# Ledger of designs, part 68: designed miniproteins, single chains

Each design is a single chain, and the fold is of that chain. pLDDT is the mean over its residues in the fold that is shown.

## One batch from the design tools (miniprotein)

Design m2505
Fold by ESMFold2-Fast:
Structure m2505 (fold): chain A 85 residues (1-85)
Amino acid sequence: MKYATGKALTKDGKEVTVRLSDDGVATGGVEPISDPQEADDRIEAFWRAAVEAAYEAGRVPKDPGGPTDEQTERFRRIVEEVRAK
């Protein structure tokens, strides 16, 4: 299995650590924000790699769902980009 860890912002602007497996399952926790813009860029790159790994393994990535709508929207956008490739 392939997986990666990154950071994302909650709707309230709090930073959470996100861990994604190759099937798209995400978990998170609250951490101090160092650089919110940097965290967002890392999350996009991280999710793109995780989505690619999931498709390579023959799985459909699952939405993170729980933490924020913003994260779910970004994840869906990345899934569409990976599929279009």
Scores: mean pLDDT 53

Design m2506
Fold by ESMFold2-Fast:
Structure m2506 (fold): chain A 70 residues (1-70)
Amino acid sequence: SARGKALSQRYVENAKHQTEIIKKKSKDENLIKQAEELVRKAQENIDDPRKVNAYASELSKLQLEGEKKY
Protein backbone atom coordinates (compact mmCIF):
# COMPACT_ATOMS: atom_id res chain seq x y z
CA SER A 1 0.00 0.00 0.00
CA ALA A 2 1.04 3.64 -0.43
CA ARG A 3 1.05 4.11 3.36
CA GLY A 4 3.25 1.04 3.80
CA LYS A 5 5.76 2.37 1.27
CA ALA A 6 5.83 5.79 2.98
CA LEU A 7 6.50 4.16 6.37
CA SER A 8 9.28 1.95 4.92
CA GLN A 9 10.85 5.02 3.27
CA ARG A 10 10.81 6.82 6.64
CA TYR A 11 12.60 3.89 8.33
CA VAL A 12 15.21 3.77 5.52
CA GLU A 13 15.84 7.52 5.99
CA ASN A 14 16.25 7.01 9.75
CA ALA A 15 18.64 4.08 9.13
CA LYS A 16 20.71 6.28 6.76
CA HIS A 17 20.89 8.99 9.42
CA GLN A 18 21.98 6.43 12.05
CA THR A 19 24.68 5.13 9.67
CA GLU A 20 26.04 8.68 9.19
CA ILE A 21 26.32 9.01 13.00
CA ILE A 22 28.20 5.68 13.16
CA LYS A 23 30.58 6.94 10.41
CA LYS A 24 31.30 10.11 12.39
CA LYS A 25 31.88 8.36 15.76
CA SER A 26 33.48 5.05 14.70
CA LYS A 27 36.73 4.35 12.83
CA ASP A 28 35.78 0.66 12.40
CA GLU A 29 35.55 0.26 8.61
CA ASN A 30 33.91 -3.18 8.93
CA LEU A 31 31.14 -1.81 11.19
CA ILE A 32 30.55 1.08 8.77
CA LYS A 33 30.42 -1.27 5.75
CA GLN A 34 27.94 -3.57 7.54
CA ALA A 35 25.70 -0.60 8.40
CA GLU A 36 25.81 0.71 4.81
CA GLU A 37 25.03 -2.79 3.48
CA LEU A 38 21.96 -3.06 5.76
CA VAL A 39 20.72 0.35 4.53
CA ARG A 40 21.23 -0.80 0.91
CA LYS A 41 19.30 -4.06 1.52
CA ALA A 42 16.46 -2.16 3.24
CA GLN A 43 16.26 0.27 0.31
CA GLU A 44 16.17 -2.60 -2.22
CA ASN A 45 13.30 -4.19 -0.25
CA ILE A 46 11.33 -0.96 0.32
CA ASP A 47 8.07 -2.67 -0.80
CA ASP A 48 8.44 -5.31 1.97
CA PRO A 49 8.04 -3.61 5.39
CA ARG A 50 8.83 -6.91 7.17
CA LYS A 51 12.28 -7.08 5.52
CA VAL A 52 12.90 -3.35 6.10
CA ASN A 53 12.10 -3.83 9.80
CA ALA A 54 14.43 -6.88 9.99
CA TYR A 55 17.36 -4.93 8.43
CA ALA A 56 16.68 -1.90 10.66
CA SER A 57 16.71 -4.21 13.71
CA GLU A 58 20.10 -5.65 12.67
CA LEU A 59 21.48 -2.10 12.26
CA SER A 60 20.27 -1.21 15.78
CA LYS A 61 22.05 -4.31 17.15
CA LEU A 62 25.27 -3.32 15.33
CA GLN A 63 25.05 0.19 16.82
CA LEU A 64 24.64 -1.18 20.38
CA GLU A 65 27.52 -3.68 19.94
CA GLY A 66 29.69 -0.90 18.52
CA GLU A 67 29.04 1.29 21.58
CA LYS A 68 30.16 -1.56 23.88
CA LYS A 69 33.43 -2.10 21.92
CA TYR A 70 34.34 1.53 21.12
Scores: mean pLDDT 77

Design m2507
Fold by ESMFold2-Fast:
Structure m2507 (fold): chain A 69 residues (1-69)
Amino acid sequence: SLDEKIEELEKRLREAVKNGDLQAVRDILTEAEKLYEEAKKNGDTEAVERAQRLIDAARAAIKTLELER
């Protein structure tokens, strides 16, 4: 389901950030943006909000990891 896909990406983002894996965070951002568009198309307001939070978290993580280089 869409919720299961978002939950899996949330777990993957946590691990990627823990490992300092900038490329993995970028890939997760791309996948989160796709899930956001799917949630919007389906009218799933809860999934839209969850995917938006995931996108925001991934963008913040990218900025933080780029500053460490």
Scores: mean pLDDT 86

Design m2508
Fold by ESMFold2-Fast:
Structure m2508 (fold): chain A 91 residues (1-91)
Amino acid sequence: MEKAKKLLEEAEKYLEEALRQIDDKDKALRYLSEAMKYLNEASRLLGSKADPAMRKAAQGKRAIESGEDLDEAKKHIQEAIAIVKELKEEL
């Protein structure tokens, strides 16, 4: 339980940093990749419970990579942060 919570705390930190650096594509993508790494590690402990947060982080990453809409990228990252926060409170 404590290990999963720590991984979610790291994921939340990197998602928030990606959001702060959203106007710097390379930095935002690097922080999102780190967040997704921690979410993937948490999913090994939590199973499918981490899947929604991972999907939202992946959607944010795709939006930045495609250059289609930064507001959509921000929305997906914010939704991933909200899911991670709720999941941490349930542990």
Scores: mean pLDDT 85

Design m2509
Fold by ESMFold2-Fast:
Structure m2509 (fold): chain A 55 residues (1-55)
Amino acid sequence: SAEEEAIRAATKAALMAGAREVQAALDDPEERDARLQALGDAAAARLAADLAAAR
């Protein structure tokens, strides 16, 4: 559906923006990787919740 497509697009855009901020702000590779992993996990959980709400 258009709503599900919009939710997926919004989640992708937010994740990409967050990843760019982390890469720009964090010089330590271990801290950067941990933060990127946390962003990915949070984005996946939010996507699942938003898609469930749209059904």
Scores: mean pLDDT 82

Design m2510
Fold by ESMFold2-Fast:
Structure m2510 (fold): chain A 70 residues (1-70)
Amino acid sequence: MPDLELLRKAQELAARAAAALEAGDVEAAVEAVREAVRLAGEAEGLSEEEIERRAEEAARELRRAAAERA
């Protein structure tokens, strides 16, 4: 089963990322999303390489979305 404690921490970080985006703080949102993806990946049992790749992709997608809405 996924680690519920890691998933809970990932959800808390995802909420922080959403709040940072709402406030217009894109860099804070990117940092929070990276950490959330890392914790979620660990909870799912992904490899370190795959976790880092997903975290980087999530950060890029968030920056792209923010830039397109600006």
Scores: mean pLDDT 78

Design m2511
Fold by ESMFold2-Fast:
Structure m2511 (fold): chain A 55 residues (1-55)
Amino acid sequence: EEEIKKLVEETKKAVQRYRANLAAGDVEGARASLDEAIKYTKKLKELNEKLQKEK
């Protein structure tokens, strides 16, 4: 549960960085931030599936 909370927080930060980079015209920075958000989302999905199997 603590790990899930941390991943949610990191995802929100990555999304905010993505928006900030887009506003600044930093396309490469925006792509990197979007990739980070996708990675955290995938990890959250895997963790949720693991929790369902363990319960």
Scores: mean pLDDT 78

Design m2512
Fold by ESMFold2-Fast:
Structure m2512 (fold): chain A 72 residues (1-72)
Amino acid sequence: LREKALELMKEGDKALHQGDVEKAIELYDEAARLAKEAGDKVLELASLAMRYLLEGDKEKAEKLAEEAAKLE
């Protein structure tokens, strides 16, 4: 589960670099779900932060990224 979540995060990053924002959002959301199932709170918060940032919710994204950074 954790390894799959990390893989999806990398796929999301690749989609973003290719300009496919919609696909990146879907991949980050899926990564967050798998990270939560794996109990990886840092990866869950980081994935959610990327998703909200791309949806335009900068305030929520910054809060989630800050929480993730404080854990590790």
Scores: mean pLDDT 80

Design m2513
Fold by ESMFold2-Fast:
Structure m2513 (fold): chain A 55 residues (1-55)
Amino acid sequence: MLKQVDTSSLSREELLALNEERLREMVAAAEGLSPEQKETLLARWLAWLRRELAE
């Protein structure tokens, strides 16, 4: 699957990996942020995502 993915058919682990990649791409595209701000933002969103998928 290129860009269109049926997330409802993905396992919890696959869904986590896909969302992590999307978050990384979004943060990388934010050219106005410093490297430190990008790391902080990504870490916060990954922690939130893992918490959401844990439930």
Scores: mean pLDDT 70

Design m2514
Fold by ESMFold2-Fast:
Structure m2514 (fold): chain A 72 residues (1-72)
Amino acid sequence: SAVKEGSRLLAQGRYEDAIKAFEKEPSNETALLLLGYALYILGRKEEARKVFQEALDRFKSAEAENMLELLE
C-alpha cells in the first residue's frame, strides 16, 4: 500500500520519495496526514498547511487541526 511504502521511505529519510508514494492515495486520511508531515519535515510549510487543511475539511481530523495550530 502507499501508506506502507511511504512509511518505509520516511524511515529511510527519503522524504521526496515518501511524498510521491502518499500522493498515490489522495482519498486515504492516513496517507494525507503523512504527506503533510513529510512536507513539514522538508520545510515546505505552506504546502503542509494546505494538505492538513484538506485533511481537516474532508475527514474532520483532530490530528490535522493540531498540526495547523503548530504551523501558525
Scores: mean pLDDT 85

Design m2515
Fold by ESMFold2-Fast:
Structure m2515 (fold): chain A 65 residues (1-65)
Amino acid sequence: NAMADALRKQAEEEMEKGVEYLRQGKYDEAASEFRKAARLYEQAGDTVGAVAAYILAIGAEIEKS
């Protein structure tokens, strides 16, 4: 499924950006990238990927507070 594969690849790229922002202590930017990844995983039908990305987004927000 070319569409699902493309969406999953985009989600993985957003995840990588989120992790890099976490490494830099940029929690707002990290949370934003993880939320983008979660939506892309959901569009790809990857529920596990979407849940994982959403948990990372929440984790980044908690670190900020």
Scores: mean pLDDT 87

Design m2516
Fold by ESMFold2-Fast:
Structure m2516 (fold): chain A 61 residues (1-61)
Amino acid sequence: MKEKIDRVIELIKAGKKYSAIKLIEQLRDEGVIDQETADKIIKLINEGKYDEAIKLLESLK
């Protein structure tokens, strides 16, 4: 789990928004993160609030 969350954070930091969202959707489908949390992170990414998205992801480790 931690390694997958770290990968999402790395993608966001690299500006790979689409890849980050795809991985979040995969983690949601696998049950690693719940639907509500996944939706919040995707919304933050779409709004350009990358620091807040990263902070929320770090709280899941």
Scores: mean pLDDT 82

Design m2517
Fold by ESMFold2-Fast:
Structure m2517 (fold): chain A 56 residues (1-56)
Amino acid sequence: MAEQLVKQGEKALKQGDYDKAIQLYGQAEKLGGKIPKDLSDKITEYMLKKYREEKE
């Protein structure tokens, strides 16, 4: 399960769907899955950029 979620998240990330990738990786981590550092770094950068653009 967790490994499949990581792979689905990687596919979503390659398609530019960062929101879906974040959701899938979050679920994979809850199940004890390990997210590769390069994918985790890309998601972190996207989240930081999104927070800057959506600041209230």
Scores: mean pLDDT 73

Design m2518
Fold by ESMFold2-Fast:
Structure m2518 (fold): chain A 108 residues (1-108)
Amino acid sequence: MEINEIIKELMKRLGETTDPAEQERLVEEAKRRVTKIIIENSKDIPDEVKQKLLKEIDEGKMTPEEVAKKLRELGYEKTANEIDIGLAFVEIAAVTARLGREAEERKK
């Protein structure tokens, strides 16, 4: 699945950097990529709404979390829930990578 490839790439890149600002950028990039894939593959959202949301994400006008909230307000709860689940996987990957780095830094 495309989302699994994004998560795998994120964990690898987070393991290669110790810069907190770069780590934050990688997590935000992964969240945007996951959200865009879920929107593009959704069957319940009209194409007009998809195009608008994808544009707002690309222009930095909406965060992935704001997109999920907007979709719920519009009644597209299934896709909003799929985005929340996708974002949760990105957060779990980020926490796992951070804990791994902290363990390596504390070598005994």
Scores: mean pLDDT 82

Design m2519
Fold by ESMFold2-Fast:
Structure m2519 (fold): chain A 71 residues (1-71)
Amino acid sequence: SEEETRETIISILLKHGVSEDLAEKITNEFLRLNPGEVDLKAEAGLLVGIAMSHGVSPETALKIYEELLKL
């Protein structure tokens, strides 16, 4: 479900030190671009790109990317 996808994304972002406010902004933008059922593994690059556009470091983004690929 979209709600479960949202919770998964926010959980991963928070785990890697992204602030709650920033995690919500990144997740909202990602879901707006990917309405409906989302394959997080397939769209991991887009999610990480959005995170970096909001100021997440490349090092943190790589860790998030690796965790998304292991879902």
Scores: mean pLDDT 84

Design m2520
Fold by ESMFold2-Fast:
Structure m2520 (fold): chain A 62 residues (1-62)
Amino acid sequence: LSEDMLLDAEGALYTMKGEIALKMGDNEEAARYYRLAAEYFSKVPGSEETAAALRARAEELA
């Protein structure tokens, strides 16, 4: 398995945790998870736009 596959999986997991927090009304926790997801995606070639979108969403929630 490639390192990129593991980073992508971790980014997806944190994105899901952020979505769950948002549905629970915890905007601060959602923003934290979206920022973490963005950090993982920023290390995956071709996922720079996804990382930027997650960072922007986290800023909107904070």
Scores: mean pLDDT 82

Design m2521
Fold by ESMFold2-Fast:
Structure m2521 (fold): chain A 78 residues (1-78)
Amino acid sequence: MEEAIEYLNKAEEALKEGKLEEAKEYLIKAAELLGLDTKPAEEAKTKEELLKVLMELSTELVKEAVERTVEKREEKKK
């Protein structure tokens, strides 16, 4: 999880600098670490498409964090 966040941050920096190929590589690595399909990152050709992939991967990280918190609370409350 933490490593995936680092790659997402690097992808954002690369996109800001206009380094689309570097951003694409970081997004593919983040998707691999999250166990998600890398195809959206691999097929992205524009900065807008890469930004969409970045947002989707970021949303999945938040979803995983929320699910982990809910499971921990459920086990402690019952």
Scores: mean pLDDT 74

Design m2522
Fold by ESMFold2-Fast:
Structure m2522 (fold): chain A 64 residues (1-64)
Amino acid sequence: SLEEIVDEELKRLGRDEFTPYEVLRLAVEKLGIPREAALQLLREAGKSWFTKDEVIELLKKLLE
């Protein structure tokens, strides 16, 4: 599931939050989401840190 993918990445990183770069990398490299689409949503969010729930919600929007 998407939640499992996000949880596994957080365990790998050893922390509870993502930077925009890490969200972008996860979206593009693990989920095959187009870079431009991911960048647009990250820019619109305007945040320096993303919680697990925020990343899951953002990725759901990108995957439809």
Scores: mean pLDDT 82

Design m2523
Fold by ESMFold2-Fast:
Structure m2523 (fold): chain A 55 residues (1-55)
Amino acid sequence: DLVKEAYEKAAKETEPLFEEARKAIQAGDVSKGRELLDKATDRIAEAVAEAQKKE
């Protein structure tokens, strides 16, 4: 499943962004945490869309 493989790869690649977002939110910088979460989510969505296009 190309979509599943793309999701797993993107999830691993965005792991540092999720960790940085979590740390920012814990430090009280919710705005920065939200921006980082949006960036990570967009990257995963883009990878999944590209995999679907190739199927």
Scores: mean pLDDT 80

Design m2524
Fold by ESMFold2-Fast:
Structure m2524 (fold): chain A 75 residues (1-75)
Amino acid sequence: SSDEEANRLLLELLRAADAGDVEKARELAEELASLPLSDITRGVALIALAVAALHSESEEVREVAEEGLRRLAEA
């Protein structure tokens, strides 16, 4: 299901953010935003993106997470 795919992408996004992998984080955030998500999965994704935006060591990763947050919140 889209929610199962989103959960996988979300874990990969958090790993990419922790590693400072800007390109991978961007690709995963864009893919996550393209999926039709349940309200619960959307909520979890928003929380995870907010954590990445506030706490990632890489400024570029924080910017990617912030953009992903905006897109997902508007979906």
Scores: mean pLDDT 79

Design m2525
Fold by ESMFold2-Fast:
Structure m2525 (fold): chain A 55 residues (1-55)
Amino acid sequence: MPSMAEILVEAGRFAQENKLSDEQKKELEERLRRAAAGGPEAFAAAVREMLAQYA
């Protein structure tokens, strides 16, 4: 499992590569922070939900 810092960096790159707005990027980072606090399983679930929303 990557560290929280690594997760936020990857979220930033994902936002740039997919041309997300600043608002969408902030929402992504906020959701990842909340999910990380719940542990690896909660984080994995949140990532899947976010990918489904942006797909």
Scores: mean pLDDT 69

Design m2526
Fold by ESMFold2-Fast:
Structure m2526 (fold): chain A 88 residues (1-88)
Amino acid sequence: ELFIKELEKEGNYRLVGDFYYSLGKQGDAEGYRNAGKWYEKAGDFEKAVEAYKLAIELKPTPETYQNLADVLEKLGKKEEAEKYRKKA
């Protein structure tokens, strides 16, 4: 926890995302969802999409569908975003 908060203060958002992504690989859907949020903060919207899709594969939730739709809109993929919003 302290290490993650320190990385956030340093603006090392991608590294925080990579940490949570590793938790997702261990079967933690919230790990992938958190990875997506941190990749969004890093401006890496393509990695955020990947992480949110993996979170949905493990455990679909309205929140994760909303997160995916929001980042797809940021990438200009409005039709795909709307598809996932309807699943939320």
Scores: mean pLDDT 82

Design m2527
Fold by ESMFold2-Fast:
Structure m2527 (fold): chain A 61 residues (1-61)
Amino acid sequence: MKSLQELINEIIAIKLRIIGLEFDLETETDPEKKKELEKEIEELKEELEKLEKEIKELEEK
């Protein structure tokens, strides 16, 4: 019970963070900061994919 709600909340939080970082990336002018933002976005997208797969497995059980 708790785990499913926690996973859903984590996915929502990660999606919101990705949106915020993508907005920052579009408005950022510093190439070093752009590289950092791009890396953070990629890492968050990987975490999101893992969480989405975990939820799908729980739904199929």
Scores: mean pLDDT 79

Design m2528
Fold by ESMFold2-Fast:
Formats: sequence, C-alpha cells, structure tokens
Structure m2528 (fold): chain A 63 residues (1-63)
Amino acid sequence: MAAGLAAAEARGLAHLPTVRVTNELMADKSASFEEKKEALMTKGGMSPQAAEDVARHLEEQHA
C-alpha cells in the first residue's frame, strides 16, 4: 500500500491530472479498456492498480 496517505491524495487532487484524464475518457466511448488503463497510467499518473480500477468503472459507465 503506497497510496493511502491523505496528504498524497490531496496533492494529486489539487493538480487534477488524474481527474482530467478520467473525465476525458468518460466522454470518449471509443477507447478500449486497455487504452483507458494505459492513458490513466501514463497521463494521469495513476498506479497500475488504480488505473485498472478506474478504467473498469469507465467501461461500466459506457455500457
């Protein structure tokens, strides 16, 4: 467990790269699960585990 500190989470939210990438992927239904996960990791700065969880949630929203 590397991400569990409120300070680290607040820092990420203040910058919002994760939120911005997630919101853009929500609007783009054409992106595959793998592509969403990769974008969240590379552009959003998410860990692989967090990126996979968010990407799965987006897939459910797009169904």
Scores: mean pLDDT 67

Design m2529
Fold by ESMFold2-Fast:
Structure m2529 (fold): chain A 60 residues (1-60)
Amino acid sequence: SSAYELDLSSLENAEKAAKRLIEVLKANPDDEAARRVAALLVQQYPDSKAAQEALALAEA
């Protein structure tokens, strides 16, 4: 497993972050920062279903 500082972003951490972004975007769908972070998560973890859902919400 990776122990590198900036490579801490495991799939589990990305999924938890995406879940939090989904809640933020549902409360404030016009959140520019949340939209940008959702896009970055999908770029890093394209197989993450939660990240894809967060991006779909941000682009809606």
Scores: mean pLDDT 70

Design m2530
Fold by ESMFold2-Fast:
Structure m2530 (fold): chain A 88 residues (1-88)
Amino acid sequence: MAKKEKALELAKKADELAKKAVEAEKEGKYEEAVELYEKAIELAEEAARLYKEAARETGDKELEEIAEGLEKNVEALKKKKEEVEKKL
């Protein structure tokens, strides 16, 4: 698959893990929530990297904008993980 298809798959998996992290946090399972946020962050970072590489290879600025959006989401997830870690 092209890099953009791989990036889409990783971004989708990251979103699924982030949703599971939110559910774990609601249940008071803070250790599980932290682990799920960590995995979501890793996948979202990889997706952003692949989108940036695809943008450089194709000159497609839309892919660059998607990567920037994912990087902002990563920063939000990192902040949320830090908040949950304080409850451990």
Scores: mean pLDDT 86

Design m2531
Fold by ESMFold2-Fast:
Formats: structure tokens, sequence, C-alpha cells
Structure m2531 (fold): chain A 87 residues (1-87)
């Protein structure tokens, strides 16, 4: 069952927080200090998150989940990561 437009809007409003939580988790997984990240380390974290998101999107698409709220949320998270990588 696809999510309603209101549920999708709520997810979209939460994307910045979800991004922050995923960034913090990726920093920890890479063994980096979140209080002293260099620009190179930040870029590595963003590249790792992007890779994981792209793999998740490909998997959801393969399973026919393109019209799910999960696919929408993950795609919006990818757009946020791509925006940060361009800065």
Amino acid sequence: MPMTEEELKILEEQIPKVFEDNFAAAVEELGLDPSNLSEEEKRKVLEEIRRAIEEALAWIKEKGGENTGEYYAVKKLLEEVEKKLKE
C-alpha cells in the first residue's frame, strides 16, 4: 500500500534529521571522531552514505517497490547527500 501524500510530506520534513542520524552512524562505522572531522573525512562519509543509499534504491526498485514511501524517503535522502557533496 503506497503512503498518502500527507505521510510523504511528513517524511520529507524529517529528511534533514534522518540525514543527520545516518551521517552520525556512518562516522561511527568508519571509526572517525564526529567532533573533529576534516573536509576529506566528511567527503568520505558522504560518499559512503551515497553508495549505501544507491544500493538500497536499486534493491527496492528490483523488488517493485518504486511506489512505496520507503523508496520515496530513501530517494529524498540521496538528494540531500548529493546536495551536500556539491558544497
Scores: mean pLDDT 74

Design m2532
Fold by ESMFold2-Fast:
Order: C-alpha cells, then sequence, then structure tokens
Structure m2532 (fold): chain A 73 residues (1-73)
C-alpha cells in the first residue's frame, strides 16, 4: 500500500475520534444542564465521561503529529 493510502486511513480514524469526542462533550453539557446539582453518582458519571473525552483528544493529537511526520519525508 502507498504512503498516501496509509495517511488517508489515519485521517479517517482521526475524524471518527473527533466526532466521538464532540458527541460525548455535547452529552456531558446536556447532563450538566439537565441537573445543575448532580448527585455523587451523577458527578462520577460526568467525571468519567470528561476523562474519556480528554483521552480521545490526546489520541487525536498524537495521531495528527504522526501524520505530519509521515508527510514530512
Amino acid sequence: SSLQEKIERQRALIEQNKRTAELLRKHIEELKKKNPNPSIKEQILIDVHEISVRSSEFVVERMEKRIKELEEK
């Protein structure tokens, strides 16, 4: 397979992860709006989702750096 094919595959995966993170951020905001005084259980759920978003964003950043390295010769 060509380098270009590999780059295209990685870009598709980046876009998928970005969409997932954006949807999860929207869900977190909806949870916060629905209950401004969350219970301990609800707060834990929000915190877990926020950690998941940060993890996905970190993966995306690393993947974008990898693509840049592959494109730079």
Scores: mean pLDDT 81

Design m2533
Fold by ESMFold2-Fast:
Structure m2533 (fold): chain A 81 residues (1-81)
Amino acid sequence: DLEELRKKAEEEIRRFAKKHGLKIKRIKDVRVTPSGTLVVVYEVEGKIPKESNTETVGDIRVTASDYGDPNKVTITVVVRR
């Protein structure tokens, strides 16, 4: 169920953002892979946590990246079925 995967992504991004003092600006991209994995990319405001830029909790992986540009900070949330 896509709605359940989306709720899991929203809960995990809120947890990660609160833990690291990041502000969620918007959803930049949402896609579902053929295998049923949900991938959500968020644009955020704040500094990437260098020591905790990737976290995995069960089927959910959260990765923070600036892609070499500090004005383009993103967090990618991957939720597997």
Scores: mean pLDDT 74

Design m2534
Fold by ESMFold2-Fast:
Structure m2534 (fold): chain A 86 residues (1-86)
Amino acid sequence: SAAERARQRIAAVAGELITLARKHGDEEFVREVVEAMQLPDPREAIDRLLEIVDKAIEKYPEFKEELQSIRDRLEAVRAELDAAEA
């Protein structure tokens, strides 16, 4: 289903964010990403991950390009979900 494909893409993005957070010892960032992944609605999970990414761009400016790419990927997943429900 579109929701299952979205969950796989969300999990991949979340893994990248957790790796970055762990590299910096940012346990709060890890916790926020894990909590976002546990949301039952993939759209709510994407929205929360987008908020987390925006905060991460401010905190880790050296990774701004990589984080912006992750943001674009999350927006693409949301667009795919919207198209599947139309």
Scores: mean pLDDT 85

Design m2535
Fold by ESMFold2-Fast:
Structure m2535 (fold): chain A 60 residues (1-60)
Amino acid sequence: SELDKQIEELEKELAELQKEADKVEEDKSLTDEEKQQKLRALKERADEILDELDKLLEEK
């Protein structure tokens, strides 16, 4: 269905953000403060995508 296509596209975007967040979390060269700042920005973007996914899943 069209909903399945939209969900797949959003899941792909989430996968990219998760990969970037994993790199930030595993990066021993970053300070805790730098990690928090970068992870917060990634989380805010991911939260927007998750909100869209929740809306699409409610329609399904």
Scores: mean pLDDT 81

Design m2536
Fold by ESMFold2-Fast:
Structure m2536 (fold): chain A 80 residues (1-80)
Amino acid sequence: MSPEERARALIEKARELLEKARASEDPEERLKLATEALKLAREAIRVAPPELVPEAIGVALAAIGLRIEAGRELGRKPPG
């Protein structure tokens, strides 16, 4: 798999995890899914060609926001 193909696959999987997180009413599940999405987005940023970096950063920011929201509901600091 090329670096571009890997980055695209990571971005798509991260987006799927964020969609599942947004659909969940459980803040613990949302935190878990957003944390996994962030890991995938960070890996995508590392391997992505310049054209895919903005998309990967956007997904990472969405994951961070969702982790912060879920963390507040749980009364915990989000894992960083």
Scores: mean pLDDT 82

Design m2537
Fold by ESMFold2-Fast:
Structure m2537 (fold): chain A 66 residues (1-66)
Amino acid sequence: MDIAKDMADAIAKLTPEQAARVVRNIALADPELGRAVADHLAAKVTPEQAELIRRAYEEGIAEAKA
């Protein structure tokens, strides 16, 4: 929990595109951690950026299962 919050705080300081890429990679490697990071990050960014992050998470999950 604490690790996901700290990671989200660091990622929130990146550009939206960089943040989405990082979340997608985390979700691909560890779906549960990716979800926790995406949830914490969504609380810190604009709704438009949060949607971009959520889409990146879904893409990472889909690729991990394919």
Scores: mean pLDDT 80

Design m2538
Fold by ESMFold2-Fast:
Structure m2538 (fold): chain A 67 residues (1-67)
Amino acid sequence: SMMEAIRRAEERGNAAWQRLVDLAESQPSDEQARQAIIDHLKSLGMSDEGAQTAADFVLQVVKKKQA
């Protein structure tokens, strides 16, 4: 059903987002966290520019939650 398809997409999106947050929080420095996220996203086919933008956004969100 459409509702099941939406739920599955949300679960996949939440898992993907949580993976990026975990990468950001598990690295010993912001620079290493940023690079780990970039490498992960590029391995999924994202461009260098897109991966950098996404990594900066993830780090911004993580820093705001921990401040």
Scores: mean pLDDT 78

Design m2539
Fold by ESMFold2-Fast:
Structure m2539 (fold): chain A 91 residues (1-91)
Amino acid sequence: MVEEARRLLEEGREALRAGRYREAGELGVEAARLGLEAGDFELAVEGGRLAVRGGLELLKEGRATEGTGLALAGIGEAFGAGLKAGKAVTL
């Protein structure tokens, strides 16, 4: 599970570099979810950040609903990871 989450995070970062913002955001959300399930809270936070970044780029492209959805999903996963780790998540 942790290895799969890391693979998704790497794929998402590559998608972000290639301008595939929707794919990057979706991969970030999935990596965050798997990281959280595996108890890897740092990985979950990184996935959440990737999802937010993908969402923000979609917002810049005028895809507001999809971009907002991905950004909120990423924030939710990062906040959940912070709570489980006993840390405050700063946005």
Scores: mean pLDDT 75

Design m2540
Fold by ESMFold2-Fast:
Structure m2540 (fold): chain A 77 residues (1-77)
Amino acid sequence: SMDSRLEAAMATLRREHPEAAALLEQKLKELEENNDEITRSILKTTIVLMAEHYLERFTVEVAETLVKNADQISKHL
């Protein structure tokens, strides 16, 4: 499932890019608490695909960009 793939992706990020993982975990939790299922699904899918295919490029700077993009999506929905 996508949730199982997210758990695996986050485990990998916590090991290789712990600051990026912390930012993304905080944003995912915030979206869940706000019942923003659409933005959470988009962010979850992006995290999974980035971790599975572009892990070397999945830096804290990229994580910060994903968080900002999630904030903008949430604001416009």
Scores: mean pLDDT 88

Design m2542
Fold by ESMFold2-Fast:
Structure m2542 (fold): chain A 107 residues (1-107)
Amino acid sequence: MEAVEEAIRAALEAAERYGDEAEREAMRRAAEEALANRDLVVAFLDAANPAVSRETLLLALEALERAGIDRLALVGSGFGDLSDAEWRELQARMARLGVEVEGLGGG
């Protein structure tokens, strides 16, 4: 589906631009797995750039809704500076979708 591929591409581009070497490698692996399995979408989170985190995560949530996928892999430094309002909105959307969240690159 185009929405899934668009979300994966956006996450890869964000990781290449803002991520470190380990985050880039984790994102490449997650993206390959997402495309192979069709049951996984990926998003990139950068605590220093909440706008980037928000954009990649919103694209991923849209792809999950459109594809009926319940699994989300997150790569990066975490939710960081997302506002309380944005965090609550994202949690509400994830709850509606029954999303299982996987953190990648646990170091």
Scores: mean pLDDT 74

